# Designs tried in a protein design run: designed miniproteins, single chains, continued (2). Part 13

Each design is a single chain, and the fold is of that chain. pLDDT is the mean over its residues in the fold that is shown.

## One batch from the design tools (miniprotein)

Design m4448
Fold by ESMFold2-Fast:
Structure m4448 (fold): chain A 99 residues (1-99)
Amino acid sequence: MEERLRKELAETGEAALAAGLEAAKKGDFVTASVLLGLAAGLLEAAGDLKGAAKAYTELGKVYKEAGDYELARKYYEKALALDPDNEEAKKNLEEIKAK
């Protein structure tokens, strides 16, 4: 991958992740889901698998808060596929399996 493109994708993905987290804190779950999904895709395309896993983990939390446990589980599993050591995704996936 071209280094300049990778840097642009990573920077945009990080900005989308930050904006998505702020939207989630405000309870704007529609905006949060869009921004966190964008962040995950951009960070994964940039090769930042840990950043993408964080974005998928936060997206899973948004769906969990919305009561969509099936989508939340799928996003936590996606996060663990990209970063098997993601403790936050592991913890949230265990909580969902119990519900």
Scores: mean pLDDT 85

Design m4449
Fold by ESMFold2-Fast:
Structure m4449 (fold): chain A 77 residues (1-77)
Amino acid sequence: MKKKEAEEYYKKGVEAMQEGHDALSAGDLERAAEAYRTAAENFKKAYELDPSNTNAKRMAEVAEAAARALEAQIAAG
């Protein structure tokens, strides 16, 4: 069972979300988009390894939406 591996990916996702928030606060949209993309990928892996972690699924959706919104803003500017 890969539950410990899933927990490690979840932790990486949380850390990447914090990096995204810090980058946004600094006005670094490109870094924020990259951090939220990294968060989404890690939360998705956590959910794939532990489907009972529905928070990982929700966080992956939130992070992906945030990354896409920032990527669209960067592309438009």
Scores: mean pLDDT 85

Design m4450
Fold by ESMFold2-Fast:
Formats: C-alpha cells, structure tokens, sequence
Structure m4450 (fold): chain A 100 residues (1-100)
C-alpha cells in the first residue's frame, strides 16, 4: 500500500529528527545544529533513519552527528554562510545549463 508506505517513511523521518535533536540537546549541540543548512540537517536525519531501520539507533545517532559535523566543517572551510546558499543554488543552475 503506497499510502501506508509513505506515511511510515514520514513518521520514521519525524521520529529520527526528534531523536537526533533530543540527543543533540543533551550533548549541548542543539544550537550548533539549528545553524546548519537544511540540506546538511536532512542528510544527518537520513543517515539516522537508515540505522533505525537496521535496529542500530545509538550507532545511528553518533553517525548522524559525524555526518553533520563533517558537512559543517566543509562549509566552514569553503567559507560558506547561510547567505551563500542562494549563490550556491544559482551556481548549480548555471553549471547544469553548461552541461548541455
């Protein structure tokens, strides 16, 4: 059933996000997490979802944080700020036009 599958996936995603944010709050990293780009947050949540499906919630929390930290470090190294995401999206559009 497609409707059940979609609902289960969405519930899993929300549960993963809540678990991750609660874990980050306990470790004093919630404010840092809130300042990450949405796509970095989504990548971390997706990683946790995969580990949750495999029954490895605790390992998944650590891996999700590792992924978020790695992406945050990369963005800092590249000098990217929240204001730069508009420029990144526009750059991606320009590159895709050149790939014709």
Amino acid sequence: NREEGQRELEQLREEARKLLEEWLKKTGKLEWWKNLPWFSQEAAVAVLMRYMVEGKVEEGLERAWEVAEKWSALFKELGLKDSDFKNVAEAVKAIRKLKK
Scores: mean pLDDT 70

Design m4451
Fold by ESMFold2-Fast:
Structure m4451 (fold): chain A 56 residues (1-56)
Amino acid sequence: VEELRAEAERHKARALKLYTEAGKSKDPEVQKKYIDEANKHAERARALSEAARAAE
């Protein structure tokens, strides 16, 4: 259960970093790539957080 929470936090941190990088980029294609990757990490974090809560 602790492992699921830790992994969820790692994915949240990664998503935030990718959103920040997207905001710094002036290239729309590069921005979209960062946003797409950030969204994938955010969705993974949500799924892991829900799994951890269900296991408690």
Scores: mean pLDDT 80

Design m4452
Fold by ESMFold2-Fast:
Structure m4452 (fold): chain A 49 residues (1-49)
Amino acid sequence: MEIDPSKLSEFGKRAYLFSKNADKFRELFEKGASIEEVNEFLKKMEKEY
């Protein structure tokens, strides 16, 4: 198995965004939000940066 370095960088960035917006992500997961909803929220956060 080989790990793509670009995925590690992307994961690190998303981990930072998760940490900064933990309350909003927690609420999405508590509501049983779909993966697509979570992904769209992540895209909005990435655009703000």
Scores: mean pLDDT 66

Design m4453
Fold by ESMFold2-Fast:
Formats: C-alpha cells, structure tokens, sequence
Structure m4453 (fold): chain A 83 residues (1-83)
C-alpha cells in the first residue's frame, strides 16, 4: 500500500541520516555494506511506486537511492585512504 511504501521510505531516510551523523565512527566496509542495502531497498520502493503510479513516492525513493550512492562513494574513498 502507499502507507507501507511511505513508512519504508521514512525508515530508509532515518538510516541515511544516522549514517551521515556517524560516518566518522563507522568502519568504511560497514558503511559501504549499509549504503548498498539502503540503495537496494530504495530501488524496490521506487519500482513499486512506479507500478502504482505514485510519482511523489517514486521521486522520494530515487533521492534516497542517490544519497545512498553518495555514501557508498565516500566509503570507497575512505577505504582507499586507509590502505
């Protein structure tokens, strides 16, 4: 349902915020893994929102996916710097 998709997006957004707040305290491999998981879940919500014709939820899911991709890139850079 739309309510279920909205709740899932709110949970993913909260996780993104937590990762951003604690990025310096999270091991880069763990940050990478969590960012990948959020990206996959956001993509699932995006596909479901598009099936339902909900453009607003689809846009929100796409933005969360973009945020997760950004965190993934930062984690990869940090991993390279620690080597």
Amino acid sequence: SREELKKKLEELEKKIEELRENKDSIPPEELLEQADEISRKAQEVLEEALKQGDKELARKAALIEASATSLRMLALLELKEQQ
Scores: mean pLDDT 85

Design m4454
Fold by ESMFold2-Fast:
Structure m4454 (fold): chain A 74 residues (1-74)
Amino acid sequence: MDERLYRGGQAAVEGVYTWAKGSEPSLEEMKERVKEEAEKKIEQYRKNGKPEAARGAEEKAEEVLKELDKEIEK
């Protein structure tokens, strides 16, 4: 069911975000790490015929990047 793929995409980006925070990088470094790794995951899902996983990853990446942008702009 597509919902499993969607949640899988979200979980993949959540894992990327957790990894990105692990070394206490700057907010700018966290943003670049999340953006680059999320883009790779989204592209892989789309190429592999998993559009729901790509959508879940894309939505979660947008959420995380918006949060980081808000902190950077302060």
Scores: mean pLDDT 79

Design m4455
Fold by ESMFold2-Fast:
Structure m4455 (fold): chain A 58 residues (1-58)
Amino acid sequence: MMSEEARRARVISELGQRAAKELTPEERDEFLKRIMRLVAEGKTPEEIEAELRSFLER
């Protein structure tokens, strides 16, 4: 991944696959809402990864 856009998409894809496997449908809905919020706010791939990983690893 060379662009910010591509790196963001990869982070979301990889953590989204973990969410699909590890989370309940209700938790997955919250996870998707967090992704949409972070993307809408223009967060960097690193910020998105940190927030989503924190959600999965708590």
Scores: mean pLDDT 78

Design m4456
Fold by ESMFold2-Fast:
Structure m4456 (fold): chain A 74 residues (1-74)
Amino acid sequence: EEERQKLLKLIGEILRIIGDIIELEKKIKKLKEKLKKTTDPEEKEKLEKEIEELEKEIKELEEELEKLKKELTK
């Protein structure tokens, strides 16, 4: 059952990426909460940069997820 093995591998990759996205979203949420409470301009800049980097990682993972979803739905 080669088709079953291919499907299971693809589902496993999709689930891993979804898990990674969820973890990154949780980190961003915590950083945004910290940013809201921060009054130091230098610390704000560092937090904003960290949030931007994590958002970029999510975007890359979302693009990978879209490719895998397209593969799965065929």
Scores: mean pLDDT 83

Design m4457
Fold by ESMFold2-Fast:
Structure m4457 (fold): chain A 86 residues (1-86)
Amino acid sequence: MTLVLVFRNLSVTQLIGETLRAIGLGLEGYEVEIKIEGDTLTITIGNASEELVEEYKAYARERAARGDVVTIEEKGDTLTITVEHR
């Protein structure tokens, strides 16, 4: 499964944290692509395990509980989680 994480309107601290987490996954052997475009951070994980997908779904729900706007979309073998910080 391909997991796509889209973060919008992050603070500098949050941007650093999410980027370091993505780098960590790459060091663990995941196929990670990181793109920063304006206020949007996109992290693509090509061979995401079911466990990694569920961990990020849980994380997205925690962010929603903290006031962020979260959208989860599935299209074929791609799951996209969008988190907009408020």
Scores: mean pLDDT 85

Design m4458
Fold by ESMFold2-Fast:
Structure m4458 (fold): chain A 77 residues (1-77)
Amino acid sequence: ELEKLLEEMQELSAEAYNLYKKKAKKEEIEKKLKEAKEKALEVIELMLKKGLTTPEQAEKAKKAIEEGYEEFLKLIE
């Protein structure tokens, strides 16, 4: 389950980057970035439930995911 979510997250991130490289519409890139962010957050929640991370580490990871998403949005402006 965790491995599958990680793969899905990486595929969505790669798809967003490919859309960016081919100069797709901003709305399409944003949609894929949002999907990738949501999958990344699901990974963190699953890791927390399985005891693979601590609540403190999970919060730091979620913040890093949100910051990465915001930085990419600035890149496509």
Scores: mean pLDDT 80

Design m4459
Fold by ESMFold2-Fast:
Structure m4459 (fold): chain A 69 residues (1-69)
Amino acid sequence: SEELEKKKKELEEEIKKDPSAELYYRLGSIYFELGDYEKAKRYLEKALEMDPENEVTKEMLAILEEKMA
């Protein structure tokens, strides 16, 4: 989707200026929707490093691991 590609680029620019767990989670979610599971995992892992107790991020990673198995 052209719209998802635009949102992805905007989030990458925002992360360069002011990185946050929420922005990494959003970027990981977009890669997940695009089917790029390796990049989705990397960004969700970064989100979890910044917010280790975030249950939503943990659940998304668990779903992603099932899809990659």
Scores: mean pLDDT 84

Design m4460
Fold by ESMFold2-Fast:
Structure m4460 (fold): chain A 65 residues (1-65)
Amino acid sequence: SADEHLAEGKKLYEQGKLEEAYRHFERAVLEDPRNEEAIDFLMEIAKKLGDEDAVERARLVRESA
């Protein structure tokens, strides 16, 4: 579920596993596009990675959901 992906993403984020956390938050948004918390984490991780492509992908995931 979106809640399970959100919870696992937060756990991975706290461990510094940003790429793995990103995948879980992306999945959470795909399952619940109204999950603002997951969307916020996607944007935060994309900024931390300094990856413009990751920022663009996060935006597209939000728009496609």
Scores: mean pLDDT 76

Design m4461
Fold by ESMFold2-Fast:
Structure m4461 (fold): chain A 73 residues (1-73)
Amino acid sequence: MTLEEYIEKAEEAEKAGDLGTAAGYYYLAGLMYQRRGEIEKAKEYYEKALELFKKLGNEEAVKTVEQHLKSLG
């Protein structure tokens, strides 16, 4: 799956109210941007994933995303 497909699937899931699927795809988009060295884009998609995981009460996912955000700066 491409980066563009991850973002499209995240937006589709969010519109459908599937916040867990949306959060997962935004997180994967953040990882792909980070691997490419696109730090500001990685931060944007990690922040989107973080907000959704917080709404879901997924404490482990929140901690994981926060650690990635901290590693960016």
Scores: mean pLDDT 86

Design m4462
Fold by ESMFold2-Fast:
Structure m4462 (fold): chain A 77 residues (1-77)
Amino acid sequence: EKLKEEIEKLKKKIEELKKELEELKKELEELRANLTPENVPREVGLAIRVVGLEEEIKLLEERIKKLEEELEKLEAE
């Protein structure tokens, strides 16, 4: 079943992105806890990357939801 394989691949990608997001959030929090004027450009860069990853994860989760709805319709028969 192609839909099942696509859903599994997207779920794995989301797990990888979530791990990266967790690492970036931790780095951002550590940086913010010891924030100096010299660290501000890095803080801004990390904050932008965090937002970007959160948006990418949301888009992938939305795609999975649509694929799961299609799969449920096929399995309802």
Scores: mean pLDDT 82

Design m4463
Fold by ESMFold2-Fast:
Structure m4463 (fold): chain A 72 residues (1-72)
Amino acid sequence: SLVDALKAAVSRYSEEELRELFKEFDKDGDGVLSREELKELAKRLGLPAGFERLLGDRVSLEELLHALSAFR
């Protein structure tokens, strides 16, 4: 399930590693990820297709970390 995949991802990646991945996929450097950039990040984390649709088309680092912290 998506919840199990999220729990696995946050167990595999530290908060610091998640911050570094966000910066890698934030091609614009504006502090937000587009839907396509979030989709690429989700694939890197091993999350199933559709994860990006839970957070919308613009996601900040703070929003991503807050969402993922719920599954730690």
Scores: mean pLDDT 74

Design m4464
Fold by ESMFold2-Fast:
Structure m4464 (fold): chain A 116 residues (1-116)
Amino acid sequence: MVELVESGGGTVAEGGSVTLTAKVSGTDFAKSNVSWWQQRPGELLRFVASISSDGKKYFDERFKGRASISVDVAKKTATLTLRDLRVEDTAVYYFMVTSSDGRIAFGEGVELTVVA
C-alpha cells in the first residue's frame, strides 16, 4: 500500500512563495511518476506540475515560469515550489503518485490560502 504525507500549506501573502512537500512510502519512488494537482473551491481538479520516472518535468501553462518541481529519491520526497502567488492560487493541492504497475494514490490534500 502506498502512503503519502503532505505538508507546507497555510496562509501566505500575495506575491510570496510557498513550498509543498510530499513524503512517499510503500512504492519504488525512483520508478514512480509524481504530480501535483490544484482544486479551487467549486472547480475541477487541474494539473499543476509533474516529474516522470525518466526525469522529465511538465508544467501547466498557468504555472509555467513560477513553479518548480523536484524529487529527492534518498528522502523519498517530492517538492512543489510556487512563486509570485496570487489570490487565485487559493486552493487545496493534492499530491499524486503513479507506481510502475500503474496504480495511483492521492494524498489527502494541502490547503493553501493566499491573502492580498
Scores: mean pLDDT 83

Design m4465
Fold by ESMFold2-Fast:
Structure m4465 (fold): chain A 65 residues (1-65)
Amino acid sequence: MSEEELEREVNEALFYMSVGIMKIEGKTEEAERILEAFEAGDYEKAAEIAREAGDEAGAKALEKI
């Protein structure tokens, strides 16, 4: 893999981990909204929702994709 592809995969993994933590913390609706935007390819919207929900780590990871 290229270094760019590896960095993207790492940031995607970090994003999914942060969303998983939100679900464990009971923020299920916020986590679902973030995943919906991400799966639609709207990374900016997903990052916005993540920041509003307090998932700064996930938002930062999305900005690097």
Scores: mean pLDDT 81

Design m4466
Fold by ESMFold2-Fast:
Structure m4466 (fold): chain A 61 residues (1-61)
Amino acid sequence: MSREFKPEEEKELLEEYAKNSGVSVEEIRKLPEKERKILLEQADSFRRMREAIDKLIKERE
């Protein structure tokens, strides 16, 4: 099943995940395609959760 991640979105997700995990983007890119795809899905979920939390905090104030 194909995901809808664009190359640009994948790059941004990898950079954000690397920053949060303390792992370099290049290390993540070395992973097999299947593993990398799983990390992208996890990174996307974390990013969405983070954004939702930040919005709730800002809107409450």
Scores: mean pLDDT 72

Design m4468
Fold by ESMFold2-Fast:
Structure m4468 (fold): chain A 56 residues (1-56)
Amino acid sequence: SMEELARELAEKYVAGEISEKEVLNELLRFSGGDFDKFNEGAKLFGEYLKELKEKQ
């Protein structure tokens, strides 16, 4: 699901395993050209990223 992908990408990004460009590319690939899905994924990624950073 987009939620699972967004959380996985946020965890990898915080760990320094993936770049911002790679995050955007994975969200775009999963969305298949559907910008509503992309926007949902970007929002979820941002929310999970904030959550993970607050745990530090």
Scores: mean pLDDT 82

Design m4469
Fold by ESMFold2-Fast:
Structure m4469 (fold): chain A 80 residues (1-80)
Amino acid sequence: MKEEAKELLEKGIEYLKKGDFEKAIEYFEKAIELGGGRSARTALEYARKAKESKDPEEREKLARDAILSAEDAIEELRES
């Protein structure tokens, strides 16, 4: 379960880096269902904001924040 949640978070990060915010959101939602913590929910919120952003600079900043939060979520799973 935790390893599966980690893989989903890693996939979400991959899609954020590709600019595919819709798929990133789907993977983060699945990771949360499998026990992703608060940082996974934070990553989801930033990914949603990045998708809705009309400003490329703001979108890039929000995508970076989502990646950092997803990386924190992966670290939380490693400790558990």
Scores: mean pLDDT 82

Design m4471
Fold by ESMFold2-Fast:
Structure m4471 (fold): chain A 75 residues (1-75)
Amino acid sequence: SKLEEVREKMIELGRFASQAIKEAEAAGDQQKKQKLLELTNETNIKVSKALEAKDYEGALKIIEEAKKKIEEILS
């Protein structure tokens, strides 16, 4: 189902973000860590709102956009 797809994509995103935050912390890069934490918090809020509205397609788009933003922060 689309709901299961959202759940799996959120788990993948969470693992990716967690690893990025740990690497930023280990490097002492407080600005990068802060950007990643803010993006993660904003994404969780947006996905929660989309799921509450049963907008699974919107939730998937939010997750995809967040992944791209994390990749941009890491580059």
Scores: mean pLDDT 88

Design m4472
Fold by ESMFold2-Fast:
Structure m4472 (fold): chain A 92 residues (1-92)
Amino acid sequence: SSRAGGALAEAIRTARRDGAEVRLSVDGDRVTIEATGLGDRALQAFREAAETARRAGARATLRIEGDRVVLEVSGLSASGLTAVALTAIGER
């Protein structure tokens, strides 16, 4: 679960480096990440993050439409949720 949060945070950082717009929504233990303007590297990072989350025991659904993704993950630890939220905000 902590591993899953780290992978998601890395995918968000990769997307932001590419200049993508990233939005995060949290509902209980479910996180929805929407990103638009993704290059190939960021798209691959989201694919790998979804697989990492699934292997770590979280539930992950990834939808890709061109340069846009919607990734829904549930079952993340509190630490994983915090890592994702801080990364989406932009960190300091």
Scores: mean pLDDT 77

Design m4473
Fold by ESMFold2-Fast:
Structure m4473 (fold): chain A 62 residues (1-62)
Amino acid sequence: AGLDDAIAIARSYLTEKQAEYDRLEKELAENPSPELQARLDQVKADIEKIETILAHLEAQRA
């Protein structure tokens, strides 16, 4: 129960972060700046961390 809820929440959060990444990519294309690039890189790192956590949570099911 708790593990399944954690996986569902992680998947939802990953979807939200992917949407944020897409928005930042569009902004960067229209207004390229080191600040905006740094924000995009941070969101990308967050996505990778969430994917790692999700993989770990799913491994606990096995």
Scores: mean pLDDT 83

Design m4474
Fold by ESMFold2-Fast:
Structure m4474 (fold): chain A 69 residues (1-69)
Amino acid sequence: MSPEELYEKAKEAIKKGDYKTAIKLALELARQGDLERAIEILEEVIEKTKDEELKIYAGMALKEVKELK
């Protein structure tokens, strides 16, 4: 799956409230070298989710992606 396709799927997952899928897709974006869009998706998940476990998971993922820069 291309970085563009991953980004579009992650945005759709956020729109549907599927934040767990959005986090997984953002981590795959980061693995493919698209760190900026991975960070964008993870920050949007943190902002929009009311689930404390998902907030923590997204926050840890965001820290790891930022450390790759």
Scores: mean pLDDT 84

Design m4475
Fold by ESMFold2-Fast:
Structure m4475 (fold): chain A 93 residues (1-93)
Amino acid sequence: DPYTKELFERVLEVLLAGGVSEETARKAAQIIVLLWLADENVSTEEIARGLVTLAGLSPQRARALAEDVAPVIEELREKHKKDGEQSLKEGKR
């Protein structure tokens, strides 16, 4: 899935740039992608909870990582919405 691949790669880049270890960053990115696939409107709080439960991160660390990733998730959410709206606006020719 190209969309989930883009989400994974961008989340991974943000976490690595923030000084997160590759092992933790890859695990967190995978969890975030799974949460996104379950609910596109997944909240920062739900992401933080998932990171605590599935990645074994502390609540404080999980929240910080979820907040660092939130702008990327919002950008991709807006992009997905715009792609749908643009298709409707251009008309079916």
Scores: mean pLDDT 75

Design m4476
Fold by ESMFold2-Fast:
Order: C-alpha cells, then sequence, then structure tokens
Structure m4476 (fold): chain A 59 residues (1-59)
C-alpha cells in the first residue's frame, strides 16, 4: 500500500487529527482535501494530518 513519512513533529489541534512524530511511517488511506491526508499508524491510530508534514515513500 502507499506509505508516507512524517518530516516533522505535529500536535493535533482538531478532534479528527492525530499526533505525529518526525520519522514515523503511516499507511496513506486517503487524500481528504488539498491540505489534509487520512493516515493509519502502526499502532492502529487513524486520523487526519496536514499533508505538508508528510512525504510519500517509494514502493
Amino acid sequence: GLKVRAIADYTATRADEIDIKKGEVFDLLESVDSEHVLVKGKDGRVGLVPGKYVVPLPG
């Protein structure tokens, strides 16, 4: 599946967002809008993060 990596720490500011740490890898579930992506962490957390805080992984 498509994966993304966090390029910086981000603290959730909305109820539909999750906290992320620099270097964490997530499954990319959906691009919700031009600024947000829906991701799933290895621990089962699912939520929105600002797209600018993640980059796609090849493969």
Scores: mean pLDDT 81

Design m4477
Fold by ESMFold2-Fast:
Structure m4477 (fold): chain A 70 residues (1-70)
Amino acid sequence: SHYEEGLKLYEEGLKAEKEGDLEKAIEYYQRAIEHFEKALKESRDRAKQEELFALLKEVSEKLKRLQEKL
């Protein structure tokens, strides 16, 4: 699912960031956002929509911080 793929990409982004690969972290975060946006559009469950909104905000904030450092 887009939700599960988004989570995997977000975890890969976090790992890349920890390893100092900021360009790779940015790519993973961008891809995670795309999948979370698709998951949000397809979701009919309110709890899942709230989780996706929180994830989108969190990943977007991380992405913005990394882009500001480059």
Scores: mean pLDDT 86

Design m4478
Fold by ESMFold2-Fast:
Structure m4478 (fold): chain A 65 residues (1-65)
Amino acid sequence: VDPEAILRRLHEQGLEVTLATVTAVAERAARTGGVLSEEEALALKEEYGLTDRQLAAILSAARAA
């Protein structure tokens, strides 16, 4: 997975996330084959202050890479 490519895509959408946040979510998604449980998704949103839109965008980009 390329966190820099994901970050660039999110920036184009006007979503303000850090490389550290993108990397953490992408690594979690990679370990689970690109799918997160509802519990894992909620925990990531709470830990990193992500909206549903931000998390979905990161996961979509991670699955595509």
Scores: mean pLDDT 75

Design m4479
Fold by ESMFold2-Fast:
Structure m4479 (fold): chain A 110 residues (1-110)
Amino acid sequence: MLARLVEEATKLLTEVMRAHAAGDLEKARELGKRAAEEISRLLSEAAGVPVEVEIEVTEEAITIRVRAPAAGVELEIVIPAEAAKADPEGSARLAAEALGAFAEQARLAA
């Protein structure tokens, strides 16, 4: 489960990063919304409790907010536009790994 979560989240977030790096903010927002929905499902399955995911795309940054209210845990990941442009895949992978760690923490806290 966890390895699949990290792989899927990396793929979804890489698409958001690449759209942002290309200057297509509308596409990045559309992809971010789809990524948030899918990652929410994957994290909820991995954690065993409902996990809320929001991905906010601005010109300056991509912000991922994650909450598991039942477990009392939350996480905010901020990826600066410069980082997304310099290494879309690497930035996505680091964020996905943080999301995997969050799922483990939420599972233990629930």
Scores: mean pLDDT 88

Design m4480
Fold by ESMFold2-Fast:
Structure m4480 (fold): chain A 54 residues (1-54)
Amino acid sequence: TVGDVAKKQQISEEDLKKVLEEVLGVKPVGINDNFFELGGHSLLSTQLRAAILE
């Protein structure tokens, strides 16, 4: 879930939700939402890695 990814990445749940909303253009993003079902796997994972881990 989004919350699980936030904990793994040592990022706040609010920050991760913001990044997901910006990258996917989808609002709202819930903490219980499936991270990989939000907007597709390969492109999303690349963009989120750049946004979160940079």
Scores: mean pLDDT 63

Design m4481
Fold by ESMFold2-Fast:
Structure m4481 (fold): chain A 109 residues (1-109)
Amino acid sequence: MSPAEQIRALVEEAARLALEMADFVDDPDFAARVRELTARFLATPDDDLEGRRALLGELVALLDELYARVLPTLSPAEQERLGRLLAEIRARLSEALALLDAQLAARAA
């Protein structure tokens, strides 16, 4: 699998998990924003590494905002479930970001 294909697969899986998280916390506005950012990412050319990096940064910020906002409203069991979903999303986005950063570094050299 090429780095571009790996990044795409990671972002698509992260988006799927983020939508599952949106359903869990009942936040349709967050779900709509995840869909919008994911569609923009997939429409961004593979060679626009800076554009793709910026969109992934927006997804990470959106996740952090949701987590901070909803965490205090949840039961301990719901906080554990949210934390697990967020950890799985962050792992995939971190891997995608690392692959993009490696490609950017290679182009700068």
Scores: mean pLDDT 86

Design m4482
Fold by ESMFold2-Fast:
Structure m4482 (fold): chain A 60 residues (1-60)
Amino acid sequence: SIEELLAEIDRLAQTGNREAVFLAAEVTLKYLKALMDNKSDEEIQKILEEGLEKLREVLA
């Protein structure tokens, strides 16, 4: 769900890793813009899933 994806992004940002914090901020801004543009839940979920994948790759 969107809520679960947001929670995981926040959790990864809390690692204190600078690169992860910047990526989490970028993903959050994309999420907020999608909300303002009245994008569907499906589109919003894709944005968060793609951002989470990038965050996991950086932290691996």
Scores: mean pLDDT 81

Design m4483
Fold by ESMFold2-Fast:
Structure m4483 (fold): chain A 67 residues (1-67)
Amino acid sequence: QFSAEQQKLICELMKKMNYNPQLPLDVNDVSILQAFLVKIGVTEAQVDGINGPTTQEAVELYKKHCV
């Protein structure tokens, strides 16, 4: 669902956040990630602080392609 450029930008953001894949995202991290996804043009993204399908897809992308 994410473009190659969006994938790269998500990887860079989550590394800057010092995201730990062994821990769930806190509410603040979810909001930061959601705001970033909206900024880079992910049409399904909303800033609601809820760790829903779109933020979970970004986490899966990070685990599978960014590490």
Scores: mean pLDDT 75

Design m4484
Fold by ESMFold2-Fast:
Structure m4484 (fold): chain A 82 residues (1-82)
Amino acid sequence: MEEAKKLLEEADELAKQAGEYARQGDYEKAIELLEKAKELAEEAARKAKEAGDEELAEQAEEAAKLAEELIEKVRKEKEKAE
């Protein structure tokens, strides 16, 4: 339970850092951080399911999906900036 929460917290922090890099125009770094955030959120979902915390697992799955959507958004912003 605590491990899954920590992974989700780390994923959230990486997603926030990615937002700052995207704001600065470093889209490649933003995408790298979002990919890592997605990976950590997926791991958090797995750990939450193993612990029987379905609510935390759902939150982590939603975080992974949001990270994937943000990756697509940043990729499109990069295309427009070039």
Scores: mean pLDDT 83

